# Ledger of designs, part 34: designed miniproteins, single chains, continued (2)

Each design is a single chain, and the fold is of that chain. pLDDT is the mean over its residues in the fold that is shown.

## One batch from the design tools (miniprotein)

Design m5224
Fold by ESMFold2-Fast:
Structure m5224 (fold): chain A 132 residues (1-132)
Amino acid sequence: SSQKSQNLSEALDLFRRASELLEESARKLRELAEQSKDNEELVAHLEEAARYVEEAKRYANEMLGASSPEETRKYGQEALRYLEEAARHVRQAAELSEDEELKKQLEEVAEKIEEAKELLERATQLRVEHLG
């Protein structure tokens, strides 16, 4: 019970840290989309990336609330898949821009998404160990 309590506590901390990174990423993507209104294709990629981040957050919450190891893995995998899609759209947006500062900001967002992905993968494993 002590080890299971530690695994749950660590999973919750990793989840909280990932959620903060994803909230910052979604906010930054929306800000950059508003600043890029003259490039319709760029805005579309940024808005789609933000939507994928929000979907990943939803599945991460489902993973945290899951009652079985199988459901935990399923929701965790869906969250990671949506974050992979979000990172792809961020990188596609960066390639469409001729603005070096925008490219730098988009790469920083992609790095935050990748960090959140690693944290959620670890949180999922700890949650599975807690339930199993």
Scores: mean pLDDT 88

Design m5225
Fold by ESMFold2-Fast:
Structure m5225 (fold): chain A 69 residues (1-69)
Amino acid sequence: MEEAEKKVKELLKKAEEALKKGDLEKAEEYLKKAREIAKKNKLSEELKKRLLELEIELGIKLIEKVVLG
C-alpha cells in the first residue's frame, strides 16, 4: 500500500510538471501509469482526487490542442 501511494505521488508530481510545460504526451504517460496503480491498489481519497483533477486538466488541454491546432 505505502509503495503504491509513494509511486502515485511521484507520478502525479511529474504529470503536473509536464502539464505546466505543455508536454501533454509525458503528462498522459505519467497519468496512465498512476491510474493503472490506482486500479490495482486502494489509494487515499486525497490521491484519488488529485489524480482525477490532473486527468481532467489533461483532457481539457488535449481538446484545446485538437480544436485550436
Scores: mean pLDDT 81

Design m5226
Fold by ESMFold2-Fast:
Structure m5226 (fold): chain A 71 residues (1-71)
Amino acid sequence: MDKEIEGAVALIHVAVQLASARNKGIKEAEKLAQEGLDEVQRYVDQGDAEKAMEIAKKTSEEIDKIEREAA
């Protein structure tokens, strides 16, 4: 499958998490999502879509925990 598509999916995944965290006003989740998005972008730029997806999933799981604890 196209590595560019896989990288785009990883970026969209974390970007959605960032938007959700911003909308809920959870600053800790917003900061983590931004850091995760920056890291995913670096791996996408290097052509490492697999690593980008791993980071996106890990970042999403940590954000979900923070958002649940903040609610």
Scores: mean pLDDT 78

Design m5227
Fold by ESMFold2-Fast:
Structure m5227 (fold): chain A 57 residues (1-57)
Amino acid sequence: DELESEIGEAIDLAIGYAEEGDFEKARELGEKIPLVKPATEKALKEFKERREKELKA
């Protein structure tokens, strides 16, 4: 599935940006691709919380 593949790739890229600390770039990716915005925001929020917990541990 071309669309599903592209959506997954976009989400993976957004998570990559979040891992590097660029939450703004990750959010902009979701904004640029409306179809992935809800999934990207959810994944980004979960990743951000996990990372913040690790940084404070």
Scores: mean pLDDT 68

Design m5228
Fold by ESMFold2-Fast:
Structure m5228 (fold): chain A 61 residues (1-61)
Amino acid sequence: SRTLVTLTFDESVTDAQRSEAVRRIHEWLRENKDKPEEERKKKAQEIAKELGATKVEIKDV
C-alpha cells in the first residue's frame, strides 16, 4: 500500500517552509511505516503544525 499526505498552509508560509514540512513528514513516515496509523497521523500533524500547516490529511491508497 502507498501513503498519501496532503498539507494545507496559510498564504504567509514561505515555499522553503512548505518544502521543509513535506520533507520532514516524508522522512518520518519512511522511517516509521511500522508504527500504528494513529501514531503516524498524530506525529505528521505535529510536524506540519510546527512548520505552519493548518491542515493535514493522511490516506493509505
Scores: mean pLDDT 76

Design m5229
Fold by ESMFold2-Fast:
Structure m5229 (fold): chain A 68 residues (1-68)
Amino acid sequence: MEESLETLKARGLELADEVIKLAKENGDQETLEWAERIKQEMEKAETPLDANVLDIAAATLYSILKSK
């Protein structure tokens, strides 16, 4: 199943926003900077592949914050 660019961008943006929220709550400045960069790049993503890579990156940061 290949997800649409719009679906991947929507999911990635929601996940990036959640990572930003958690990073702010934890005072994790490095993760906050990474999450904000991912959000900016996700808004610029023009292919499903680009959006999927950014979605995976956001999910990875979310996992790291949850493991703290």
Scores: mean pLDDT 78

Design m5230
Fold by ESMFold2-Fast:
Structure m5230 (fold): chain A 98 residues (1-98)
Amino acid sequence: GEKLKKELIELLEELLKLAVEAGDSIENITRWIGMALRIIGLIYDVELAKTNEELAKITEEAIAIAKDLKSLVKDDKIKKKLDALIKKLKELLEKIKK
């Protein structure tokens, strides 16, 4: 329900903040901008979602973006934060699928 939407939005906002923080260390700026825009799009998709299946799909897409961002980041501190976020997203995905 609404609690799962709020939790997913908070994790997507954290992912967006990490994408912005990583920007100075990313050589492929076009790919980085594309990922940031995709995260913003997912935040809007959460507000529009009406089913847990839609929330699960958004969460899976968020995990994929976080993993892709981690592959572009050279800063080990940001990589560690992304790993923690991926774990939280996976835990939320299990709650959504329940």
Scores: mean pLDDT 85

Design m5231
Fold by ESMFold2-Fast:
Structure m5231 (fold): chain A 55 residues (1-55)
Amino acid sequence: SNEEKIRELGEKKGLSEEIIEEAIALYEGLVNSGLIEDDDKYIEPIVELVDFTSR
């Protein structure tokens, strides 16, 4: 699933479990609200956004 891909990318980038869970929650919220399609092209931008805002 794309949620699993977010976890894998976050772990590869050395992000904490809390930040990875925030990225997954944001992705799921955006897809469920219809703001984005369930597409892997959104994974990297979302992980990067959550990483940046957690600094």
Scores: mean pLDDT 84

Design m5232
Fold by ESMFold2-Fast:
Parts: sequence; structure tokens; C-alpha cells
Structure m5232 (fold): chain A 61 residues (1-61)
Amino acid sequence: MQLTEEELVEVARAARDMVEGKNPEEALQRIKEIAEKAGLDADRVVEQVRASIDYVKEKMK
């Protein structure tokens, strides 16, 4: 299923907070809730977000 534009913005904000080290547990939980509401596998979405964050962190150093 596709995320709505609003849900994509919320996931992007949560991912940004995780990259910046701002309340990463709350950001992760928000991503899981959005994925579950969209009918997606929350664990899979979280893994994809974490992989993207690791890639960005590697490039920002």
C-alpha cells in the first residue's frame, strides 16, 4: 500500500529526528504507527528507514 502525503511527511520528520539524535525511540514508534495504519509491515518499514539513516550518516561524516 502507499502512504498518504501527510504520512510520508511524518515519516520523513521522524527519520530526520533519528538522524539528529532527537528522541529516536519516539521517532521510531511514530514510524511504526504510521506503517501499521497504512497496512504495511512496520518492522520492514523501520528496517528500510534505519538503512537510509545509516547511509545518510556515512555521507555526513
Scores: mean pLDDT 73

Design m5233
Fold by ESMFold2-Fast:
Structure m5233 (fold): chain A 70 residues (1-70)
Amino acid sequence: SMSVELGEKASQITAEIIKEKDEEEARKKAEELGVLEYWDEYLKNKDDAVKQKSAINRMTNAIYEKLEKE
């Protein structure tokens, strides 16, 4: 299913940003994808698991929409 494949790809890209050890490289990846706003929200809410999960979901959804345009 194309929808499932795009969702998995978007989740993978989001996870790659989160797992990036180089803060500058993580920021560049988020900027290239147009999701800096959600990356900043993720970093701001390190002590709030609910808000972090919300930021991750919003970031993943934005990446999904970008991939869907291709």
Scores: mean pLDDT 82

Design m5234
Fold by ESMFold2-Fast:
Structure m5234 (fold): chain A 57 residues (1-57)
Amino acid sequence: DEDVRRTLREQGDRDVALARADPERAAELLRRASEAYRLAGDDERAEEAEREARRAE
């Protein structure tokens, strides 16, 4: 379902943007983004968000 995948990618993008604005919550928000990207089938963005989450810890 392309509409669901698009919505999940947009949720991931919002969580990435929030993580950039809030360093205290960055790891949590980037993990949420990674999960959203995986559910959307965007494994590359999910892996990138997970790597950034590890660096933010």
Scores: mean pLDDT 84

Design m5235
Fold by ESMFold2-Fast:
Structure m5235 (fold): chain A 81 residues (1-81)
Amino acid sequence: MIKELLDKLKEALKKKDYDTVIEILKKILEIVKNEKDLEKRKKIFNEVSSIVTNQDWSDLSEEVAEEIADLLFEIKIESSE
């Protein structure tokens, strides 16, 4: 399940379909919140962070960039506890 979401995240980013990127990140956040194994949460965050931070954000709208950054930050926090 998570692998399919990560593959869809990569595809959505390649297409610059930021609505789908945001939807997928919200789904990943819910998975991380419900995951009891800290090492699994850390692994999910590391994979998501690697995918997202390897993108050029220079042409992104401020609103979309902020929402993506906020979701990534929430995933990081949930993965560190």
Scores: mean pLDDT 80

Design m5236
Fold by ESMFold2-Fast:
Structure m5236 (fold): chain A 80 residues (1-80)
Amino acid sequence: SDKEKAKEYEEKGIEKARAGDLIGAAEYFEKAGEYYEKAGDYLSASKAYATAAGLYDRAGDLEKAEEAWKKSQEMYQKAQ
């Protein structure tokens, strides 16, 4: 299911973050957000995109951080 794929990508993102691969981690959390969005789980999608934004920010990719943060806020609004 889409939720199972989202969870798998979150787990891969956590592994990448532990290894110090912040960009790789952020990309996996973006994938998790996409699958939560497809599943209609907008709160989980918002959280996944926010995590990706924080990882991009820490890696110095400010444009991708801003894009992911904007997606997080969009998902949060859909959840209300």
Scores: mean pLDDT 91

Design m5237
Fold by ESMFold2-Fast:
Structure m5237 (fold): chain A 109 residues (1-109)
Amino acid sequence: GVKLTMASSVTGKEGETVTISAVASRGTIVDANWFQEKPGQAPQLIIYDNDTLAPGVSKRFSGSVSGNTATLTISNLKAEDQATYYVVATDSAGYRSWGPGTQLTVVPG
């Protein structure tokens, strides 16, 4: 299948902007869905259809897709954003891939 490459971990500072990206090994991404997983909680959908906020999700979260890259951006980073972020991406050939996840650590500002 198509492989998604992600950083295993990223660290952001409260109040800053952080980006998490997934790069497909081939093809163009046509659909990306992002999930937030916090300890003790079920994974929550945060972005769908590349750039659409799920209901109840903070407007500090945004998504974009360009070519083979899906990007999640979190602005004005907060302590509660500390989580593992996963993506499910579909390429132009119809192959669906699950990313390995990126652990976001949030440090005080």
Scores: mean pLDDT 88

Design m5238
Fold by ESMFold2-Fast:
Structure m5238 (fold): chain A 68 residues (1-68)
Amino acid sequence: MEKIKKILEEAVEKVKKIPEEEIEKLAKELGISKEDARILLIRELIAEKVSEEDREEAEKLLEEYIKK
């Protein structure tokens, strides 16, 4: 649990450091909102570090973060 939360927090922090212009460019290229583009990047960073067995728990934590 603690390990997955740390991975999520690190992913969120990394995405926050990405320039707004790059997030906007990605959103336009994919036809999604800037918020959805940030969520997509967070998901990619989590998937890189989280095992397949922990993906369900990681997704639940991400959904909880999104609802805030």
Scores: mean pLDDT 78

Design m5239
Fold by ESMFold2-Fast:
Structure m5239 (fold): chain A 71 residues (1-71)
Amino acid sequence: SLGDAFGEVSQAFREKAPKEVRTEALRRFLEALEREGAPATAYDVLLEEAERIGDEELAERARELRERVLR
């Protein structure tokens, strides 16, 4: 679920998991947001965390989806 995916992201970042684990958690969160629908603010969270870990591809995808939701 979306809540489960967000919980996984929160846990990985709280535990300072390796970058690869945090990146994978963020990718699953993105998939959950696309699948279940989400407000723009949820994509803002994804974007902030993607930028924090330096994943430009994930950050760009989050921006695109956020803009789509705001229209």
Scores: mean pLDDT 78

Design m5240
Fold by ESMFold2-Fast:
Structure m5240 (fold): chain A 93 residues (1-93)
Amino acid sequence: LEELLKKLEELKEKLKKSSLEEQEELLPEVLELLLEAFKKLKELKHPDFEKLAAEVDKLLEEAAEEEDPEKRKEIVLEIIEKVIEFLKKVLKE
């Protein structure tokens, strides 16, 4: 989990600074790490996981419907931040 947290924080910073062209290269990597994080978090059976999963699912739906690349980037960054905060919470428990 700690290594996954570090990778997500690094990708979040890269995505924040990215141009539109760079976003197309970074988004597949972000999605892969988010899927890995969700798999590991699901295995932990944390009581708050279903709430996180529902919030992220809603944001992913909003991102898929968003036509503005800049707004889509903001939604993706929000997803990453929610997962980062959840990982930090789990690591402190």
Scores: mean pLDDT 79

Design m5241
Fold by ESMFold2-Fast:
Structure m5241 (fold): chain A 73 residues (1-73)
Amino acid sequence: SMKEQMLEALEQAKEEVELLYEQGLISEEAKEKVLELLEKAEEAVREGNYEEAHEYVGKAQEILKKEVEEKLK
């Protein structure tokens, strides 16, 4: 189902965020903010609000992109 697929993807995303932090590619603040957004996305998925979940994931991706780009400069 869409719900199961999205929840699985969010769990994988959380694991990737932890790995990025361990590798020093994102700050602790960025990690905390991204994980909070992914947790909000999970809640939205559980409620069947897939549009809201997509928005939270988008915000998390924007933070990760900015942090990684900044670290590579």
Scores: mean pLDDT 85

Design m5242
Fold by ESMFold2-Fast:
Structure m5242 (fold): chain A 63 residues (1-63)
Amino acid sequence: MREKLEKEIEEALALMVIGVANIMAKNGKIQEAIDFLREKKKRVSEESAELLEEKIKELEKEL
C-alpha cells in the first residue's frame, strides 16, 4: 500500500522535472535543460532515472 503511493509520488515528481526541462528547451535553453535533467537523475529512483535519461537523449538530438 505505502510502496505504491511512494512510487506514484516519485513518478509525479519525475514528470514535473521533465515538464520544467521541456519549458527550458522551448525557450532555447536546451543544454541547460539537459544539465538540469542529469543533476536530477542522480537524486531519483532507477525507474525515474530511466524516464529522465530518455528525455535527455531526446533533447540531445535537438542540439
Scores: mean pLDDT 79

Design m5243
Fold by ESMFold2-Fast:
Structure m5243 (fold): chain A 55 residues (1-55)
Amino acid sequence: SEEKRRIMREQFLEAVKELLERGASKEDIDRFIEVARKYLGEETAEEIRRLVEEH
C-alpha cells in the first residue's frame, strides 16, 4: 500500500540521519543509499543522497 511505502520511507530517512550522527563511513552511507534505491525507488534514494550532502 502507499501508506506502508510512506512509513518505510520515513524509517529509512530516520535511519540515515542516525548513521550520519554516528559518523558512519562514506562506504556505509553509499551502501545504505543503494538499499533504499532498490526498496523505495530512485526518488527516495536521491532524497537521501541530497540529505547526506547537506548534512
Scores: mean pLDDT 82

Design m5244
Fold by ESMFold2-Fast:
Structure m5244 (fold): chain A 77 residues (1-77)
Amino acid sequence: SAEIKVLEKAIEIAEENGDYILAARNYYSLGEIYYRQGNYKEAIEYYKKALEYARKAGDEEMVKRIEEKLREVEEEL
């Protein structure tokens, strides 16, 4: 979809600029899209990428939110 392509490009730009918060947010958004489509495996992969960048950013609140989301999705499988 066009939304996925836009998010992928935004992630590349964020990673190039070292904007870990923006990278985490956009990976989280990709995870949400795949989750809503029932593509749980892909959703988990993108949430894990979001978690990696949230940790790099030192955003403890975002880390907690993503970890809670990952537990929710993984327990439903």
Scores: mean pLDDT 87

Design m5245
Fold by ESMFold2-Fast:
Structure m5245 (fold): chain A 77 residues (1-77)
Amino acid sequence: SDEVRALLERLLALIEKNAPMHEINNTLAQLLRLLDKDPSEAPLLAAFRQTLREAQGLSSEEEQRAVLKAWLEALLG
């Protein structure tokens, strides 16, 4: 989906420019809602949920950003 790709690219850009966590969290929530609406995106939704769980298990914002960035770079690269 073009909308999914645009949100993934926006999320990566927000992380790369060290945007505030509230902007990252708002974009994560938008991506989650968009993926949840489309059954064809089920594999990407599953991978995204796993990455979010890994990030939530981390104690620092820096570590959380790093996990999200690594996943996005692997997905988009």
Scores: mean pLDDT 86

Design m5246
Fold by ESMFold2-Fast:
Structure m5246 (fold): chain A 75 residues (1-75)
Amino acid sequence: GPISEAEIYTALAEIYLAIAKLDMERGIVDEDVIKTYEKAIELARKALEIDPTNEDARRVLQEAEEGLKKAKEKM
């Protein structure tokens, strides 16, 4: 069947999380990394509003929140 709206938001959140994690691994810690983590959090929350049982969205939210905290501590 067609991809659900929750699945689309989850996939977008995963992409933003991956970008932010890659920048952090490269030692890039700036306002753009902060905004990228915040976007991942926003999208994961939207996915969970539509489907609260989506385990991938929950995982992305947790990892993005931890990554955001770590990035802010380095600025």
Scores: mean pLDDT 88

Design m5247
Fold by ESMFold2-Fast:
Structure m5247 (fold): chain A 70 residues (1-70)
Amino acid sequence: MAEELAEKGLEALKQGDYETAAELFLEAGKIAFEEGRYDEARLYLSRAIQLRPDNEEAQKALDELDEAIL
């Protein structure tokens, strides 16, 4: 569930594990996107990019989300 992964991401962030946090937010964003929850997907994917700006996978997922809502 996207919200559980997002909570785990926040826990990792509090522990200073930015890479794990970014991966968890990326996964949460992908799940929210698959479920048609585009607002939540955008928020989670944006958070993943904030933690790892060079995360090509998160950027790709955001690009796909933007195309899907056109």
Scores: mean pLDDT 79

Design m5248
Fold by ESMFold2-Fast:
Order: sequence, then structure tokens, then C-alpha cells
Structure m5248 (fold): chain A 66 residues (1-66)
Amino acid sequence: MKLEILRVLAEEKRGLSARELAEKLGVSQSTVSRTLRELEKEGLVERVDGGKYAITLEGLELLKKE
């Protein structure tokens, strides 16, 4: 789940809400919200304007295995 969320955020190049991510991934919003909170604690995503989430440089590095 974490890598799928990071991949979607990297592709969109903008902030997405948990609802938008859940719709794109075909999973429950609660699953996405929980995973986003974990990713935020790990520094792989950050909260942006309007309660949306964006990928960080650390998140992009994780996708590239660097």
C-alpha cells in the first residue's frame, strides 16, 4: 500500500486527499488515511493546503531505492 500511494502522488505532482487516493487505488478511505498518517510520520509525505498530501523528496528517493 505505501509504495502504491507514493507512486500515485509522484505521478500527479500535486496534493491529493485521502478520498482521491482511495478512489484511484480502489481501496477504503480508512486504509488510505491510516497509511498516509504512517507515511507522514516517516517523512515520506507532507500535508499541504486544504488537508491534501504531497510526496516529499524522501518519498521520491524511496521509490528509486535511493
Scores: mean pLDDT 79

Design m5249
Fold by ESMFold2-Fast:
Formats: C-alpha cells, structure tokens, sequence
Structure m5249 (fold): chain A 63 residues (1-63)
C-alpha cells in the first residue's frame, strides 16, 4: 500500500541518519535513529529489518 511504501521510505531515511551519526561517533543520536528505523520497518511490514536495526540500536546503547 502507499502508506507501507511511505513507512519504508521513512525507515530508509532514519537508517541513513543513524549510519551518518554512527560514522561521526555520535552513538546516542545513531541509536535513536536506528530505533526510529526499526519502528518504521515494522510499520512497513519488514519485521526482519526492524529486528536488525533494533539490535543495532541496543548495541550502541551499551557503548
């Protein structure tokens, strides 16, 4: 659906922001964007990708 496609686009955008902040060493912002990406991947019907970014956010919170 169009709404699921929009959530997929939001997930990809949040993922890219997470990647950018992780590269800059801002792990708090990276974790927050990966958490947002996970939520949007879940809403877009992509649970495997949601789990991947949920795990990545959790790992960054440990650092």
Amino acid sequence: SALQEEYRELAEAAKRMGDAFEKKGNLDLASRYYTAAAKYFEMSGNPDEAEEYRKRAEELRKK
Scores: mean pLDDT 87

Design m5250
Fold by ESMFold2-Fast:
Order: structure tokens, then sequence, then C-alpha cells
Structure m5250 (fold): chain A 57 residues (1-57)
């Protein structure tokens, strides 16, 4: 599934992924009720992102 960051996402630790507003990601896995594992289409980097920052496209 593709999703877009609706706001800038900060990277607070090594497991997280920093995203710019409007950046497209591929959702790889729903880790839990709050976080998704995603891959940035721009950079190819993977990490955890709070799903509240992501909107499906």
Amino acid sequence: MLARAVAPVPKLNEEELELREGELVEVLEEIDDQYWLVRSLATGEEGRVPKSYLEPV
C-alpha cells in the first residue's frame, strides 16, 4: 500500500524514519496499533512511522 506523509515526521531514534510533508512511502508492515514499518520511495530508507502521520493514496 502507498501512503503520503501529511506533515513532517521527525526522526527521534535509529528505528524511526524522517519524512518530509508530502513524501510517498510504501507500507511494508503494521507493527502495532500506532506504528507502521514503511519504505521511503524517495530515499529507499526504511523505518517506523506513527500511522497518524500517514494517509493512504
Scores: mean pLDDT 82

Design m5251
Fold by ESMFold2-Fast:
Structure m5251 (fold): chain A 65 residues (1-65)
Amino acid sequence: SMEEIAEEIAKRTGVSLEFARAAVELLKTRPDASIQEIADELARRFGVSRVAATNAVIEARKLLK
């Protein structure tokens, strides 16, 4: 399920479950967006570092393949 994917992202990257859910949603709704565009939006929304956001989005994309 999408929830199980979000839980795995949070576990692998240390981001919050809420962040992981948002990452999954953005990747599904914006499939043509770059990793950096999604990461920058999540970093802005959740107040996390760009590096942390980028790593979480990369892991999310791997799990959604």
Scores: mean pLDDT 85

Design m5252
Fold by ESMFold2-Fast:
Structure m5252 (fold): chain A 86 residues (1-86)
Amino acid sequence: MKVVITLENGSVAQQMAVLGAAVSIELEGGEVKVEVEGNTLKATAENASEKGVKTALDMAEGLRKNGAEVKIEKEGDVLKIHIKGP
């Protein structure tokens, strides 16, 4: 599965959470690319394992509980997670 995480206006802690999830997916055999443009951090993971997908979803839920606006969409084999800081 492909996972795309987009973080807009993220705090340092939110950026570290997204990067931590990306690192976990890469260690589980996913191919990870991280891009920063202005106030937006984007992590794209190709071939994410079931464990990697769960890590991304758990991270997104954790950020939602801490006040971030989170939108999760699944389009075929692509999971998109959009996160916006307060």
Scores: mean pLDDT 84

Design m5253
Fold by ESMFold2-Fast:
Structure m5253 (fold): chain A 88 residues (1-88)
Amino acid sequence: AEELAEKAIELAKQAVKSKDPETRIKLLGEAYKLAVEAAQKDPELGKETLRKVIDYAAEISKDKDLEVQIAATLYLMGAALTLRELER
């Protein structure tokens, strides 16, 4: 769980720093997947990881590229919904 969480955060950071739209979307998508997997193995660690992915997705959603904006918004919503389910 810890390795998945650390990798998710690292990939999300790389997505923020990437200037290529396709790479940015791919890295954020992979970060989201790993954050969900971390949450399935360790809900407490997963909640913290999902909150960080939400923050990075929100930053990426400000991108001028429409495809990046849409993808980041979808991952933001997915992470937020998963976080809400874990808090029940």
Scores: mean pLDDT 83

Design m5254
Fold by ESMFold2-Fast:
Structure m5254 (fold): chain A 78 residues (1-78)
Amino acid sequence: KSNQEIADTWRKFIESYPFKSEEVKELLLKGAELFEQGKYEEAAEQFRKAAELAREKKDDESYTIAGMMAKEAEELKK
């Protein structure tokens, strides 16, 4: 799949998913936007921030989601 297809899939998922924290959701959306722009390092940073915030809020599900997205972005950074 293209990076744009991955980013579009993530954005649609994030927008429809009932996150416990709006701040985590906002960080994930920002990460997806950066990923779509090809800014993989910056996207990975936003996803890692989302994962850290989810961990602080003891939201294991959002932590797993954010970690998965961060890993994908990190594998594509130059």
Scores: mean pLDDT 80

Design m5255
Fold by ESMFold2-Fast:
Structure m5255 (fold): chain A 69 residues (1-69)
Amino acid sequence: LEEAKKLAEEAKEALEKGDVEKALKLLRQSIEKAGRDSAMGKLLEEAKKAAEKGDVEGAINGIELAIQL
């Protein structure tokens, strides 16, 4: 889970810098490390979907919730 959290934090920073492509790559890696069926993985998957739709604020909020687990 520590590795997943670190990747999620890097994804958040990428989104804050406007690098959506990098953020999506990092979110995919974070989901794999967390496990898709985990509470963290499910929150990260929703954050990834938000980022794919251009909802950067929603994606960042989803990452923040996932990191708090």
Scores: mean pLDDT 84

Design m5256
Fold by ESMFold2-Fast:
Structure m5256 (fold): chain A 79 residues (1-79)
Amino acid sequence: AALTPTEQKILEVLAANPDGLTAAELAALLGLSQATVSATLTKLLQAGFVAKVANGKYVLTPAGASALAKSQAIAAKAK
């Protein structure tokens, strides 16, 4: 299945921030509650699309980058 809009936004923000972001930083950037971001990050961790690193930060994995690129390619081909 394709990424949900929330999953895609989280992966896009992480792709722009290779040093990683906490759930609170992602919530602030996306205008979402920390609970919503944390639940979505848990699903992305289980899928292997993000990895948890030091200081509670999350980073984009190669698998996550591939999933994001596939979602973005679908959008780009619509132009």
Scores: mean pLDDT 78

Design m5257
Fold by ESMFold2-Fast:
Structure m5257 (fold): chain A 61 residues (1-61)
Amino acid sequence: SGLPDEVLKALQEAGKAFQEGDADKAVKILEETAKKLEEQGDLETAKQVRFAADVIRKKAK
């Protein structure tokens, strides 16, 4: 698998927050992780993480 450990950890934290009913926290974790990836030059992984945040945001409405 090509995902960095930081991304996997962020996905786990976001999933836990969403399971606990805090979709806003889940989205924030993923958006902060995507921003860090963009700063590191990993634009494709950042795009995937932002897409995951959008899916959570859509389900929370």
Scores: mean pLDDT 82

Design m5258
Fold by ESMFold2-Fast:
Structure m5258 (fold): chain A 68 residues (1-68)
Amino acid sequence: SLEEAIELLRELGRKAGLPEEKLEQALRAVRDGQLATGLAAFRDLGEAAGDPELSRRAQELLREHWTA
């Protein structure tokens, strides 16, 4: 479900040390169906946090828990 995917993404972002405000902005983009925008935000925030693979993990979570 979308809610399950959003909660998994929130946990992923928190564990990566993302700023809460920017993480919630990225999650809003995902909830609004702007997946490319949300994933781009996870990429930028992940790179800033020292985790360049964060966006790829976020995309896999969305694929497994939202698009099925």
Scores: mean pLDDT 82

Design m5259
Fold by ESMFold2-Fast:
Structure m5259 (fold): chain A 79 residues (1-79)
Amino acid sequence: MPPLTEEEVLRLLLGALYALQEGDFETAERLTREALRLAKEGGLLDNPRIRRMLRILAARFEEAGLHALAEELRTALAE
């Protein structure tokens, strides 16, 4: 996979974490869904850095009460 695709997915996930920290749940959800779409299309769900970021984000969504998004991320990691 081109390094730019991996870095773009990581940047989207980092942006989602930042938005979630700021309480911007709408932006966090949008960035997370875009990152998941790119990761699935690019075959990056087995990438260790992306998997680590997805686990962190899933835990943060769970802590924020966004249980459905956390479960969606856990399901993607189980694939």
Scores: mean pLDDT 82

Design m5260
Fold by ESMFold2-Fast:
Structure m5260 (fold): chain A 58 residues (1-58)
Amino acid sequence: ASATELANRIIALDLTRIGLELDLELRLKNGIATDEEIAELLAQIEALNAEINQLRSL
């Protein structure tokens, strides 16, 4: 992929990560999230961070 395609992919993943972090914060603030839901959101955020870091190393 071109450098532009790589940059655009990183931006898209970063926006998705921000959205998940905001969803997690909102659920925690409202006190309605289960431990399982919190763990799943954290796992998704961690996976996105790992993918972003991998792409940044290219």
Scores: mean pLDDT 83

Design m5261
Fold by ESMFold2-Fast:
Structure m5261 (fold): chain A 62 residues (1-62)
Amino acid sequence: MKEAEEHIKKGEEALEAKNYDEAIEHYRKALDLLEDASSEEIARAIGRLLRAIGEKLDAELA
């Protein structure tokens, strides 16, 4: 879905800006929109969400 792709893009932009909470929120919305998507698309969105969470934790622990 184009809407899910838009949220993934906004999540990447937020992550680049070091706005981890905003990136996580966008990836969560993208994942919700991918309910009926292929396993590959869902796995890709989950991977991005986990990466954003990991980078947030690394930034907070450093």
Scores: mean pLDDT 78

